Designed miniproteins, single chains, continued (5). Designs and how they scored, part 38

Each design is a single chain, and the fold is of that chain. pLDDT is the mean over its residues in the fold that is shown.

## One batch from the design tools (miniprotein)

Design m17297
Fold by ESMFold2-Fast:
Structure m17297 (fold): chain A 72 residues (1-72)
Amino acid sequence: SDYTKEEQAAVVAYHLLQSGKATAKEVVEKIKKDFGIEVENTPANIKAREVGAEQFINLNPAKAEEILKQYL
């Protein structure tokens, strides 16, 4: 029922990266600000978050939309 902060952060990060309107650096800064999660701005870490978020969205699209409405 309740999402972890990591799951919420992953969904927000994936949406911002897929929108093409935010850089990886801006996404990392937003995740730190909104969720208090430190993420290294490396290609490997960004890609891992994208894959995790995509899987989460595919498993639960309605809840992913709720997260996006809350933080975007």
Scores: mean pLDDT 70

Design m17298
Fold by ESMFold2-Fast:
Structure m17298 (fold): chain A 65 residues (1-65)
Amino acid sequence: TKQVALAIEAMGLALEYGADGIVSVDFDSGKIVLRVSDEEKAKKLVEAIQEKAKQLGLEVTVEVE
């Protein structure tokens, strides 16, 4: 449930920060893989998603392609 909420917020953040796409979301382990060609956008997006995860009480791994 909280993992699904994080995934939805991550999709919104990916759209806002201009990610090329979302490769995968693992609801069991909280692993999110993003496709972002711009390194600065990637870092900001990763930080934003990790902050949302922290607010939800989740530990997540965010990877960028």
Scores: mean pLDDT 77

Design m17299
Fold by ESMFold2-Fast:
Order: sequence, then structure tokens, then C-alpha cells
Structure m17299 (fold): chain A 63 residues (1-63)
Amino acid sequence: SMEDVKKAIEAIKQGKYREAENILRKIYEDGDTEAFEAVAKELGITAKDPYGLVLAAAVRDLL
């Protein structure tokens, strides 16, 4: 859902990677491809799964 998209983006921006991964995993398991792609696009990250997306976001935060 769009609410889960907003929550995942906000969690990542706040450095709450565990919370973000939990939200993204829910989106992914629900088969909501559009919502997952919306999060990836907003963050400018190319990823195929929740772990990969969160890992890429965390690495960017360290740079």
C-alpha cells in the first residue's frame, strides 16, 4: 500500500534499517511489485529484493 511505501522510505531516512526491511518484506510477500518499485525508485536504488534494497541504502548512508 502507499502507506507502507511512505513508512519504508521514512524508516530508511531515519536509519531504521531493520524496520524498513520488515515493511519491505511485507510488501514483497504480498506481491505488491508496484509498491516495492516505488520505494526503490524514490531512493534511486536498483534492487530485486528487500534485503538488497536496504543494504544498498545503508551503504549509501556510510558514504
Scores: mean pLDDT 82

Design m17300
Fold by ESMFold2-Fast:
Structure m17300 (fold): chain A 103 residues (1-103)
Amino acid sequence: EPLTPAQVEALRRLVREIGEELGLPEPLVEAALRGVDALAGYRDDSDIPRIELETLYGLVEVLDEGAIRRLVRAARAGDLEAVRRTLEEALRRAKELYERLHL
């Protein structure tokens, strides 16, 4: 089943909270929020999107297919702890990649 509007809003809230905690650059936060909105259209594992941010210096993978699978399964199960852990891991990695492109 696709994610409910309430599940999508919970994911958006977690992205904002984690972004604040990690000090994420605004473009990464915006890309992650757009990615979460795209998950509202996610129906099954055959239609997995990749969530990426294009910059002048290169491409930053924000959510890979594995992270999206884990997020959708955890969100559907109501496992907010698993959702938070997966988002934190993915966003921390995206931050490191983004910072490397600007060094």
Scores: mean pLDDT 76

Design m17301
Fold by ESMFold2-Fast:
Structure m17301 (fold): chain A 96 residues (1-96)
Amino acid sequence: DLLKEQARNIINVLETNPNARNLILSLTTEEQQTLFAEALLSAMGKDYTEKSIKFFGIKFVELIKQYLNGELSEDEFIERFVALVEEVEELDEKEK
């Protein structure tokens, strides 16, 4: 499953790269989280609506913070990441 592999790669980056952790943890406002998500999704060639980008950014940063503070296990993070991507795709199609 490609999404599960992507989630595992995110976990590996968070565990091995302090600069990546610090960058994501510095995203404290919805505006910062949205701009980060816009840049990330644009780099991946994704043309999502502003609403979908904002939703992804807020939820993705929240998910990473929950993982880093011990609220989520690795398996729980993977499951919630997959669910988030599926929810964002559904939201984007609904808003288009």
Scores: mean pLDDT 81

Design m17302
Fold by ESMFold2-Fast:
Structure m17302 (fold): chain A 107 residues (1-107)
Amino acid sequence: SAATDARLQAEGDRLLEETIERAKKEGKVYAVGEASREFDGKRLTARAVVYTDDPSKKELLEQAADELARLAVATPGEAYRLSPRAQKIMREAGAEAVLSLREEPVP
C-alpha cells in the first residue's frame, strides 16, 4: 500500500542517517552519493553512504558512493543486493555501504 511504501522509505532514510551518525561516532570517514532516474511514470531516487576506517580512501569513497547510487537507479533489484560491480567498487575502497531507494510518482 502507499502508506506501507512511505513507511519503508522513511525507515530506509532513517537507517542511512543512523549509519552516518555511527560512522561519525566511530571516527570513520564517510561519503554520500545520490542519483535519480525517471521510468514507467515513477521517479526512483537512490542514496548511498559509504564509510571506512582508512582516511586515505576519502576521495575514493566519494567516487564509490556516486557509482553505487547510479547503479542502484539503473538496476534497482540488483543494486539492493549489492551487485558484483558494486561489490568490486566497495572492495577497491575498502569500505562498507548502506543504500536507500525511494520511489515517487511523477510529478
Scores: mean pLDDT 73

Design m17303
Fold by ESMFold2-Fast:
Structure m17303 (fold): chain A 94 residues (1-94)
Amino acid sequence: SAADEVARAAIARLRELEAWLQAHEDLRDPTTLLALVALHEVRRALEAYLAGEMSLEEVIEAVRRALDVLESQPAVPARVRAAMREILEELEAV
């Protein structure tokens, strides 16, 4: 389905962001750890959706929660916040 294609693309994008944060940011920084946890939780929700273990609406709610956390922290890289907003928009459009 279109939703499955968006979910797979989102997982790939989240994996790239996780790798980028781990390569370029201090993992002892609480803000970096917070961003990594948020990305990881959304990726796991998308993987659970593709496995038939979570509804699309539950995934969208997980993305909204993650985005709220990320946007509440000005020290989170703008790249991470922008990507999460785009993932939410794409999931809501299917």
Scores: mean pLDDT 88

Design m17304
Fold by ESMFold2-Fast:
Structure m17304 (fold): chain A 95 residues (1-95)
Amino acid sequence: MEELREEIRREIEDLVRNAPAAIARAREHLATTEVPEDVRAEMEAEIEAFERDVLETLIERAEKARKEALERGDEETLKEAELALEVARERLEER
């Protein structure tokens, strides 16, 4: 049971911490790479779609973690899930 809790917590933490940095790095790399204009447009669209998918996954994972934390009385996981939802909603609102 504790292993499942840690797994959910790590998934939320990894998405919150790493996904924005990975997306920013991909955009920076694309900006500095010499590619044909049509290929660049396709890559930019893929990065945007990936960012949306990451945000949707984060929301889904956070909602699942929140539900499981409530059922188990895990206050730490509940707080982390609520923070992850808040961060994802703020990022979505900025777009």
Scores: mean pLDDT 69

Design m17305
Fold by ESMFold2-Fast:
Structure m17305 (fold): chain A 83 residues (1-83)
Amino acid sequence: SLEARFAEATARAEAYLRKAREAKAAGDYEAAIEYLRKAAEAALEAIRLRSELEGASPEELEAREAALRAWTEAQIAQLRAQA
């Protein structure tokens, strides 16, 4: 079901975010950036699935995707500055 796929994508995003935080805490900024990118990919899938479940407009979906991409790029920029 769409609900099950959304739950799976959300769980993957959360797992990768946890790994990114662990890598950052260990000083492994390259691994943190890689996990953050994987988390963003899973979160993007979750946003698309949730938008389909909610019957969101294309404009709403674009706004949600843009917000996630902007947040992800800001986080990566911060990590690169610390490396």
Scores: mean pLDDT 88

Design m17306
Fold by ESMFold2-Fast:
Structure m17306 (fold): chain A 70 residues (1-70)
Amino acid sequence: GIEEALRILEDELVRLLLEGRISAEQASAAGKAASAAIRKNDLAAMREALLRHMSEEDADRIVAAVEREL
């Protein structure tokens, strides 16, 4: 459900932050926009939000993980 999807998003953004792949500011901005998209069940908007802050590979991996929980 939405709660599990939001948890996966949080865990993945924290992982990218700890790996030095995104900044704390990017993680915050991506999390805020992607969380809003998840609550609207808008995976395209979520992918677009993530792509502003990370690689296509990382964004697509997160979208796939989140989609499994929705």
Scores: mean pLDDT 88

Design m17307
Fold by ESMFold2-Fast:
Structure m17307 (fold): chain A 64 residues (1-64)
Amino acid sequence: MLEQAREEAERAARRGFANQPNPNAVVLRVMHAEMVRLAEEHGLSREEAERLAREILAQMLREA
């Protein structure tokens, strides 16, 4: 379900930023891959998971 996928992806992103508040490109790539994996596990297609992960990362980077 999209909402559960989003919540789990957001939780993963929060953990990443909590551990590395100023993530470099490598860390951002790892966080993106982890969010895509979690979203796919919750029933999203790869394309939908990638869009969701990009949206979450963009939002967190804007708020950082």
Scores: mean pLDDT 74

Design m17308
Fold by ESMFold2-Fast:
Structure m17308 (fold): chain A 90 residues (1-90)
Amino acid sequence: SAEVARLEAEGRALIAEGERLRDLVLTASLDPAPAPEVLEQLRALAEKYKPRLDALAAEHPQWNQGQLLLALGEELVARGRALLARAAAL
């Protein structure tokens, strides 16, 4: 049960962070002058996941920053769902 609880907590946290990243990118994309706090949160997430973003940029040199961040968000959600599936199988 402790292992299940840990996997569920980690999985839910990754899904929430991936969904937040998507929402921040979409919010910034709809506003020609995004709020400073939205841009600061996007910068913090980009710094946190810099090695993965750098890898995605190398794989997809034609993608802009928004596309890279959205792809990262989808990856975090998929990783979180995989952890929840592992917990459900235990």
Scores: mean pLDDT 87

Design m17309
Fold by ESMFold2-Fast:
Structure m17309 (fold): chain A 63 residues (1-63)
Amino acid sequence: MEKAEEAGARAAEELGVPREMGRGIGRLVASGFSPEQAAAMATREGVPAEAARAAALAYHEAL
């Protein structure tokens, strides 16, 4: 049941963000973090802020 993480990974891949970062964004949103909080966490891991925020929003809308 990794659908949330896989959805995040796919959204990130489409936006040019590494899949592992998208999976992390998906997990953070699934754990109760807001899309902005998830994007901020991903940015700390080296993901560009614009791409990370777009991936988090795309993931949240896909849920």
Scores: mean pLDDT 73

Design m17310
Fold by ESMFold2-Fast:
Structure m17310 (fold): chain A 84 residues (1-84)
Amino acid sequence: MDSTVRWLADRIAAGAKASPTLEEAYELGYQAGISVVETFGVEAGERVVELLEEKAEKEKDPDNREKLRAAAEGMRRAIEEAKK
């Protein structure tokens, strides 16, 4: 589980940083969140969000930092929508 969660966070982080805008980073996080929750469940999604937030805090580039935060927020939205 932990290795899969870390791999997912690394891939989502790379996609977020490659996004041209914060809105696109958010949307990428939202779509990734839907996929992660559908495949691995809500708890796995929450763990990926925690890793994305940790990556944002350690990010040296301020633009990349904001994109990582946007992706984490998008993913968090998908997780909240999946909860009953």
Scores: mean pLDDT 86

Design m17311
Fold by ESMFold2-Fast:
Structure m17311 (fold): chain A 68 residues (1-68)
Amino acid sequence: HMEQAFAEGERLIDKAYREASSKEEAQALIDLVRAVVLATEKDRFTPEQLAELDRRLDEHGARKLAEM
């Protein structure tokens, strides 16, 4: 379920954002979370669904960073 995977990724990105001590650290942690989530979901989703998930997580992370 795409929405479930995105919600999990969103929660992890939000956690990284809260735990980071700087914008640079937040960016690095968000990038790492995105990579881990995609790797974890790789065998459950099609390549098309993984691309969509990556896009949505990237957009969410960028939005959080812009708000810092």
Scores: mean pLDDT 80

Design m17312
Fold by ESMFold2-Fast:
Structure m17312 (fold): chain A 60 residues (1-60)
Amino acid sequence: NLQQATQHIRLGEEALRQGDRDQAISHYQQARQLVSQADLPEDIRQMALQTLDDEIQQVQ
């Protein structure tokens, strides 16, 4: 799951480079869902979710 989350983050970054904000937001949202379901320490999970939420807000 965490590897898939990382892949979606990279696809989101690529979409931003192409100017496709809708695709970038979609990929970041999918990464966020995968991180929220991952078996991670709570502090690590909170940090990752906050980073993804910030990315989504900046791209919108």
Scores: mean pLDDT 81

Design m17313
Fold by ESMFold2-Fast:
Structure m17313 (fold): chain A 85 residues (1-85)
Amino acid sequence: MEKEKKEEQKAEEEYLKLLEEKLAAWPMTEEELQRFIAAVEKLLEKGSITQEDLELAKKDWKKFVLELEKKSLEYLKKLEEEVKK
């Protein structure tokens, strides 16, 4: 189990790289970005993200999406460990 965790981390890294490449090819307009930021502000109100995350989303929304995916994957790993227990 623990040794396979390293393999899963590598798979995560590859997934995030693919996501980053797809995001780089995504043309986002200013209006779309504003709507995206408004949605992110709601996440801040819920305490799911920090003020720094919101600022990152405004400056580099692609990196923000990658960070959000990382958090989601980490949460799933914690749930899997708890269930396997």
Scores: mean pLDDT 69

Design m17314
Fold by ESMFold2-Fast:
Structure m17314 (fold): chain A 55 residues (1-55)
Amino acid sequence: DEKEKLRKELEEAIQTVRDYFQGKVSKEEALKAFEQINELNKRISELEDEDDTVQ
């Protein structure tokens, strides 16, 4: 399921941001993770809007 895959990618991106605050990853990686979080949230919302009626 694409929705489950997107949720897992979102969790990984959030973890990367948390790792940045702990000093484990670079600023570039954290910025990329923020961009991914925004894109993944948009895609998840679009999928929910399209498939919301039955699920």
Scores: mean pLDDT 76

Design m17315
Fold by ESMFold2-Fast:
Structure m17315 (fold): chain A 80 residues (1-80)
Amino acid sequence: SAERYAEALLTLLDHYENLGLSREEIVDVLIRVSTLLANYAKERGEEEVAARLEAFRDWLKANPDASVEELKARIRELAA
């Protein structure tokens, strides 16, 4: 299940990068999307993946200057 959420976030990140969003815009969107996906996972009873998505959101808030490479690496960790 975590793999599905990670792939969705990677797809969105690549799409936002291709649209020319700034690093700050990408981080802001990922915070919002991760929050939404965490709530969705909780509603589905996927508590472990919800916790990982919330941890990722909190990491994004603590690391607003994260590079796109660091963002992709952290998203991949959700599936590990």
Scores: mean pLDDT 86

Design m17316
Fold by ESMFold2-Fast:
Structure m17316 (fold): chain A 106 residues (1-106)
Amino acid sequence: STKEKILELLNQASEYIDLAEKAIQNGDYQQALQYLQQALEYVEQAIKLAEEAKASKEILEKLEEARRYIEKAIQAVQNGDYQQALQYLEEAKRKLSEAALLLAEE
């Protein structure tokens, strides 16, 4: 189903965020940026499918919030603000989880 495809994309995004967090903690900042770019691409694919499936505005807003937090985390890593990047990634994961819960109820 379209819901299952979106949930799989959100799971992939969350996995790449976890990989990015570990890379940041290990000082592998270039690898972290590559993982964050993958996470961003999965969230963007999820947004497109959710829009095509006419998901609720609340789901779309949570996905857009997750996308913005990933973008902020990328900028924070590029600026050397690694603690700020980790905080943004925790917020991104929270928004992805909220979107997944709302999608499961819809």
Scores: mean pLDDT 92

Design m17317
Fold by ESMFold2-Fast:
Structure m17317 (fold): chain A 87 residues (1-87)
Amino acid sequence: MEEERKRRREELLEEERERWRKENEKKIEEVEEKIKELLENKDLEGALELGIEQGLELIKGAVEVIAEANRRVREELGESLPPAVVS
């Protein structure tokens, strides 16, 4: 009973993590191409700024993945993810 609930929580978290990972991978590739273009134009400041902005976006996205997975766990299992899983 508890083991099945733990496995389901892990599945829901992994699904949201995989979804975000796929989206992040594409965004990272797009950002890398833009940074390359800026470097070819000798815009080091613009390249650095874009890199920092993308880093912050990835951090915010990780928080959103955890929040969304927690919401799905609450809807399906009637409970929240343990803090140890979302830390």
Scores: mean pLDDT 72

Design m17318
Fold by ESMFold2-Fast:
Structure m17318 (fold): chain A 86 residues (1-86)
Amino acid sequence: MTLEDIERRRPDALANLKKAGYSEESAELYVDKAIELALEILERGASPEEQEELALELLRYLAENSSDPELAKRAAELVEALEAKR
């Protein structure tokens, strides 16, 4: 997967987040961080276990740093769910 392949999926990711009830600003923030994370995974050749840890780091970052309280709340809930399913 290249940066072009990741960017090509951006419209679908934004549409899915908007359908899930995220605002346009929150959806864009989430997708931007997801793309950044995906690029790090690709560059490092991360294992599936490392990919899960990086996804968890992204969600923690959004929970702590998002100015959107709904995005922060959902990110925190996903962190709890992922830690419970380990």
Scores: mean pLDDT 67

Design m17319
Fold by ESMFold2-Fast:
Structure m17319 (fold): chain A 81 residues (1-81)
Amino acid sequence: SSSQKLEALKQQAEDLLSELQRMIDNNAPQDKIMQQMNQIVQTLQQLAAHALQYGTPQQQQEVLSFLAKAEEQLNEAKEKI
């Protein structure tokens, strides 16, 4: 269902962000960190597209808030590499 896909994409994005933080904490190579960031960006784009097309107004607002926080985390990660 649409709601299950939103939940799955959001969970995937959260898992990928957690892995990114682990990689940074463990001083992973820059190229691998950049690959992880690219995968996060792709997942966030899929989440945004799905929410805008199929989500309720409340779900859209929640996803946009999540995207803003994720962008802040990605920008902070970029400053550390």
Scores: mean pLDDT 88

Design m17320
Fold by ESMFold2-Fast:
Structure m17320 (fold): chain A 68 residues (1-68)
Amino acid sequence: DKERALALLQQAIDYLRQSPLPPDVAARMIAVWREAQARIEAGELSPSEALRLANERSAEILREARLA
């Protein structure tokens, strides 16, 4: 369901803004989740595909942060 997926992405973004993550890491992850929302809204990706790609990119960002 598109509406539910968009709501979940917004909750994730709101959580990241309030999280104890470094500001640069949080900003990068928020950008990924915002892109996922935009692409679902535009009908470019299904909710499941957008979430899959966003999760993969978020995991990469977290790995990069751990290496720094």
Scores: mean pLDDT 78

Design m17321
Fold by ESMFold2-Fast:
Structure m17321 (fold): chain A 93 residues (1-93)
Amino acid sequence: KAEELLKEALEHAKEAARAAAEGDLKKAAEHWKKVEEAFEELKKLYPEHKEKIDETLAKIKQLIVDAGRGEISVEEAEKRIEELVEELLEEIK
């Protein structure tokens, strides 16, 4: 459940960061929508963790924005997104 949703969100978040860095804002937005959908489903399954889930989503969004602006590399954004997803999974397991 949580593992599958977070794996899907991670894959789409990485694609969004890559697309944003490439200047493909439409592709970045499409992948970001999939991240938001997975996190909404996660909040329905784990409402007691809503605050941590929302904080994690906000941090992932900022990393995608930072990669899109060239403030961090796509590789660094992907690494930090993976760390955030792993931390969230450990919190809700």
Scores: mean pLDDT 88

Design m17322
Fold by ESMFold2-Fast:
Structure m17322 (fold): chain A 99 residues (1-99)
Amino acid sequence: VKLPLSEEEKEALEWIEELEARLAALRAAGASLEEITEAAVEWQKELVEYLVKEKGYSEKLAKGLALGQVMLALDRLVERGVLSEEEAQAIADALVEAV
């Protein structure tokens, strides 16, 4: 049983799930940590652009929200055993530097 979600919460969950699926698919295909990191960085940039242009957030707030959503996707991948904690930390460090 799930609690009712707002449309904004549903949209955020869909982004988290889409990124999680994308990164898991890359790992299953034998992608390197570098390739997975590049995919996560590109996703963060796309989400920041959407939040600024479509939702009217400032760049700083959009970056914070996008980083938070990517971090949740990484946590889910670690919980599922798709990424190690060390790999997720390396990706997180790259995300902070990139956007």
Scores: mean pLDDT 78

Design m17323
Fold by ESMFold2-Fast:
Structure m17323 (fold): chain A 95 residues (1-95)
Amino acid sequence: MRSLDELRAAAERLDDPLLRLFVLNLVRAAENSTDPRLRRALRELAQRVLDAHERGGSRAALDTFLETGDRLSETDPRIALELAGLYQRAVLDFL
């Protein structure tokens, strides 16, 4: 798993602005979390999305974000709240 600084640098290089927004905000949420389990889960989600992008591009990354994010949200409601905030920000910035 990459460090938060490495994940941020990788996210900034994403071509898709919506995907870049999602990954950068996941990294920021992980940085701001005082709970090591929540921090790890958010960092893991960001890493999986970036790995999917490297293998299959923006569509694969978005599908991975939605599927893995949904699964993690069922496990921890704090992840659900973070993802709801990311979705709201995306609607404001892109719609």
Scores: mean pLDDT 80

Design m17324
Fold by ESMFold2-Fast:
Structure m17324 (fold): chain A 60 residues (1-60)
Amino acid sequence: SSMEEELRRRLEHEIKLALLGMIDGIDKATGVPFSDRERARLLGVSRGTLSKLRKEVEEA
């Protein structure tokens, strides 16, 4: 793959991780958590992809 395509994919991935962190922050602040389905919809990903993103954050 081209370097530009690789950078674009990395940027998109990092944006999703940042958005997931923001959603978690809102959940903690409000005390009313979003469901996994709602989080996946907000991020525009499948539930499987959401699970993978969470695992990456936990392992970082």
Scores: mean pLDDT 75

Design m17325
Fold by ESMFold2-Fast:
Formats: sequence, C-alpha cells, structure tokens
Structure m17325 (fold): chain A 61 residues (1-61)
Amino acid sequence: MKKLEEYRKKIRDTVNKAIEDKNPEKGLEEIQRIVEEAKKDGIPLSIDEEGVRKALEEFSK
C-alpha cells in the first residue's frame, strides 16, 4: 500500500509543473486539492503552504 507516497509524488510533480508554467497560484490551488483528497482517503498529509508558496514565487521570477 503506497497511497501516501502516491500523494507525495503528485504534490511534487504539481510543484515542479507550477514552477515551469510560472503559475504559483494555480500550483498552490492544485496542491491544496491534492491534500484535501488525501485526507478524504484517510491519508493524513500536511504541507507547509507558506514555504511552498514562497518557493513557487521565487522560482517563477
């Protein structure tokens, strides 16, 4: 059973894509949706939204 790792990979892929697309807002929204989906599946997943947002903004410049 690897659901937690699947969600973590999905978040990582979403962060990388948001950086490439230079769209930090959409990236953050998708990450929030993934975290909510994981919680509904019983996977307690958390992410540092502030850290992710800052990283996306930094690399999108």
Scores: mean pLDDT 74

Design m17326
Fold by ESMFold2-Fast:
Structure m17326 (fold): chain A 74 residues (1-74)
Amino acid sequence: SAEAEAALARVEAALAEMAAKLAANPDMPTEEFYAMVLELAGLIRELSEVVDQQTVAAYRQRVSDLILEYDKLR
């Protein structure tokens, strides 16, 4: 559906931006990083209304991977 495509595009764009910002600034403040995590959580919640649970789980795993990467840099 158009709604699912738009929601997927928003989550993918947010994930790409977050990964790019972390790569550019590994010393990113915790407040800035977790603000992006909260934004992604909101987008994934919206996505969960229009896609199957396996797709949602895959995106939650990608967010968890970014959090682990950030934590490793601490």
Scores: mean pLDDT 86

Design m17327
Fold by ESMFold2-Fast:
Structure m17327 (fold): chain A 74 residues (1-74)
Amino acid sequence: DLFARYDRDGDGVLDEEELKEFLREEFGLDWSDEELTAIVNTAIAAADKDGDGVLDEAEFRAFLADPALLAEVL
């Protein structure tokens, strides 16, 4: 379970830093920290319906299931 792997504090959400680690480790692309921050903020804005600045498991799964969002950032 990718969500549980990157949910380091076990609070049931992924914050910006946990999402940056997910992208860095799982995709292995040569992104700068600035580029990762921009990608993560775009993903949170697109998937975060609550406006709390974090992704829960359902929002994270929606992010992974959005090939258009992933294609835009890759």
Scores: mean pLDDT 71

Design m17328
Fold by ESMFold2-Fast:
Structure m17328 (fold): chain A 81 residues (1-81)
Amino acid sequence: SAKELLEKAIKALETALKEKLSMDEVRTLIGIILAEFKKLLPEELYEEIAAEIERIVAESKSAEEMARQAIKLFERKLKEL
C-alpha cells in the first residue's frame, strides 16, 4: 500500500540520519526510494512527490537537511492518505 511504502521510506531516511550518511549516499537512497515509488504508487501521487523531492535535493545544503526535508514530505503525504 502507499502507506506502507511511505512508512518504509521514512524509516530508511531516519536510519540514514542515525548512520550519518554523506550527501551523495542520501541522494542515492532518495533515488532508490523514488524508483520504488514510480513502480508502486499511483502516478499522480508519485509525480507530486518526485517534483517536491527534486526541489529538496536542489535546495539542500547538507545530508541532514536533505534527509529531514524528505522525511517531512513523506510524513505530510502519509497524513493526507
Scores: mean pLDDT 88

Design m17329
Fold by ESMFold2-Fast:
Structure m17329 (fold): chain A 90 residues (1-90)
Amino acid sequence: AALTNIILALALKATSAAISAVKNGDLALAIKNLSNLIAFLKANLSKLANKATTKKIIALLEKALAAIKAGDTATAISLLNKAQSLLKNA
């Protein structure tokens, strides 16, 4: 479905941008982008065919956000890479 593919493509792009921001030490940008992505996915959860996978992605993104806020960039990157992998296979 076109709508699901657009939502997943936007989420994948946003997750990649968040990984780049964390790697560049721009934690404020990473927090802003990741918070916006989490809100976007929650708002569009009903429009996605695989709600269970989407909820798992949201949980990984929320854990990554918490890790960034705690200054644990290694854990954040690991969690974001897991979310990115699930988005690519969704």
Scores: mean pLDDT 83

Design m17330
Fold by ESMFold2-Fast:
Structure m17330 (fold): chain A 77 residues (1-77)
Amino acid sequence: MSIEELKKLSREELIELLVKETGLSRETATALLDAAANRDDARAVALMLSQHLSDEQLRLVSRVLKAVIEKEEEKLA
């Protein structure tokens, strides 16, 4: 999925997508989105996940995080 497609999804849809595609718990997916929106620990969590996820899954996580950041920036504009 492209970043533009991910930006059209709700927070709940992004959480469900991460759970479905990566096998992460709903709690972990929620924490990733919250960290991305607040710029807290998203990078540290992504690095930890790199040990458990395929390159394709990591690219999806990266795109979801970028979509969340861009969507939050658009709310401020």
Scores: mean pLDDT 72

Design m17331
Fold by ESMFold2-Fast:
Structure m17331 (fold): chain A 72 residues (1-72)
Amino acid sequence: MDVRVSSDISQEEYDKLREEFIKKFGEKYLELVDKYAVGPMGTSEGLERAIKTEAILKMLEEGPDYKLPGYK
């Protein structure tokens, strides 16, 4: 199917991805994604959302075996 979302998805689409992510992997993984996106020096909200969206999409696609880049 030709359903795709990019890093500039709407807030509504992003919220739906977060809910599906929590249902599939649980709240703990969402916390890891949040921490990964922020980084040690902080990141703008737009960049955080783009990073989180990419990470969420990869985990939803590849399943729980996917590891966040640079995270244990």
Scores: mean pLDDT 61

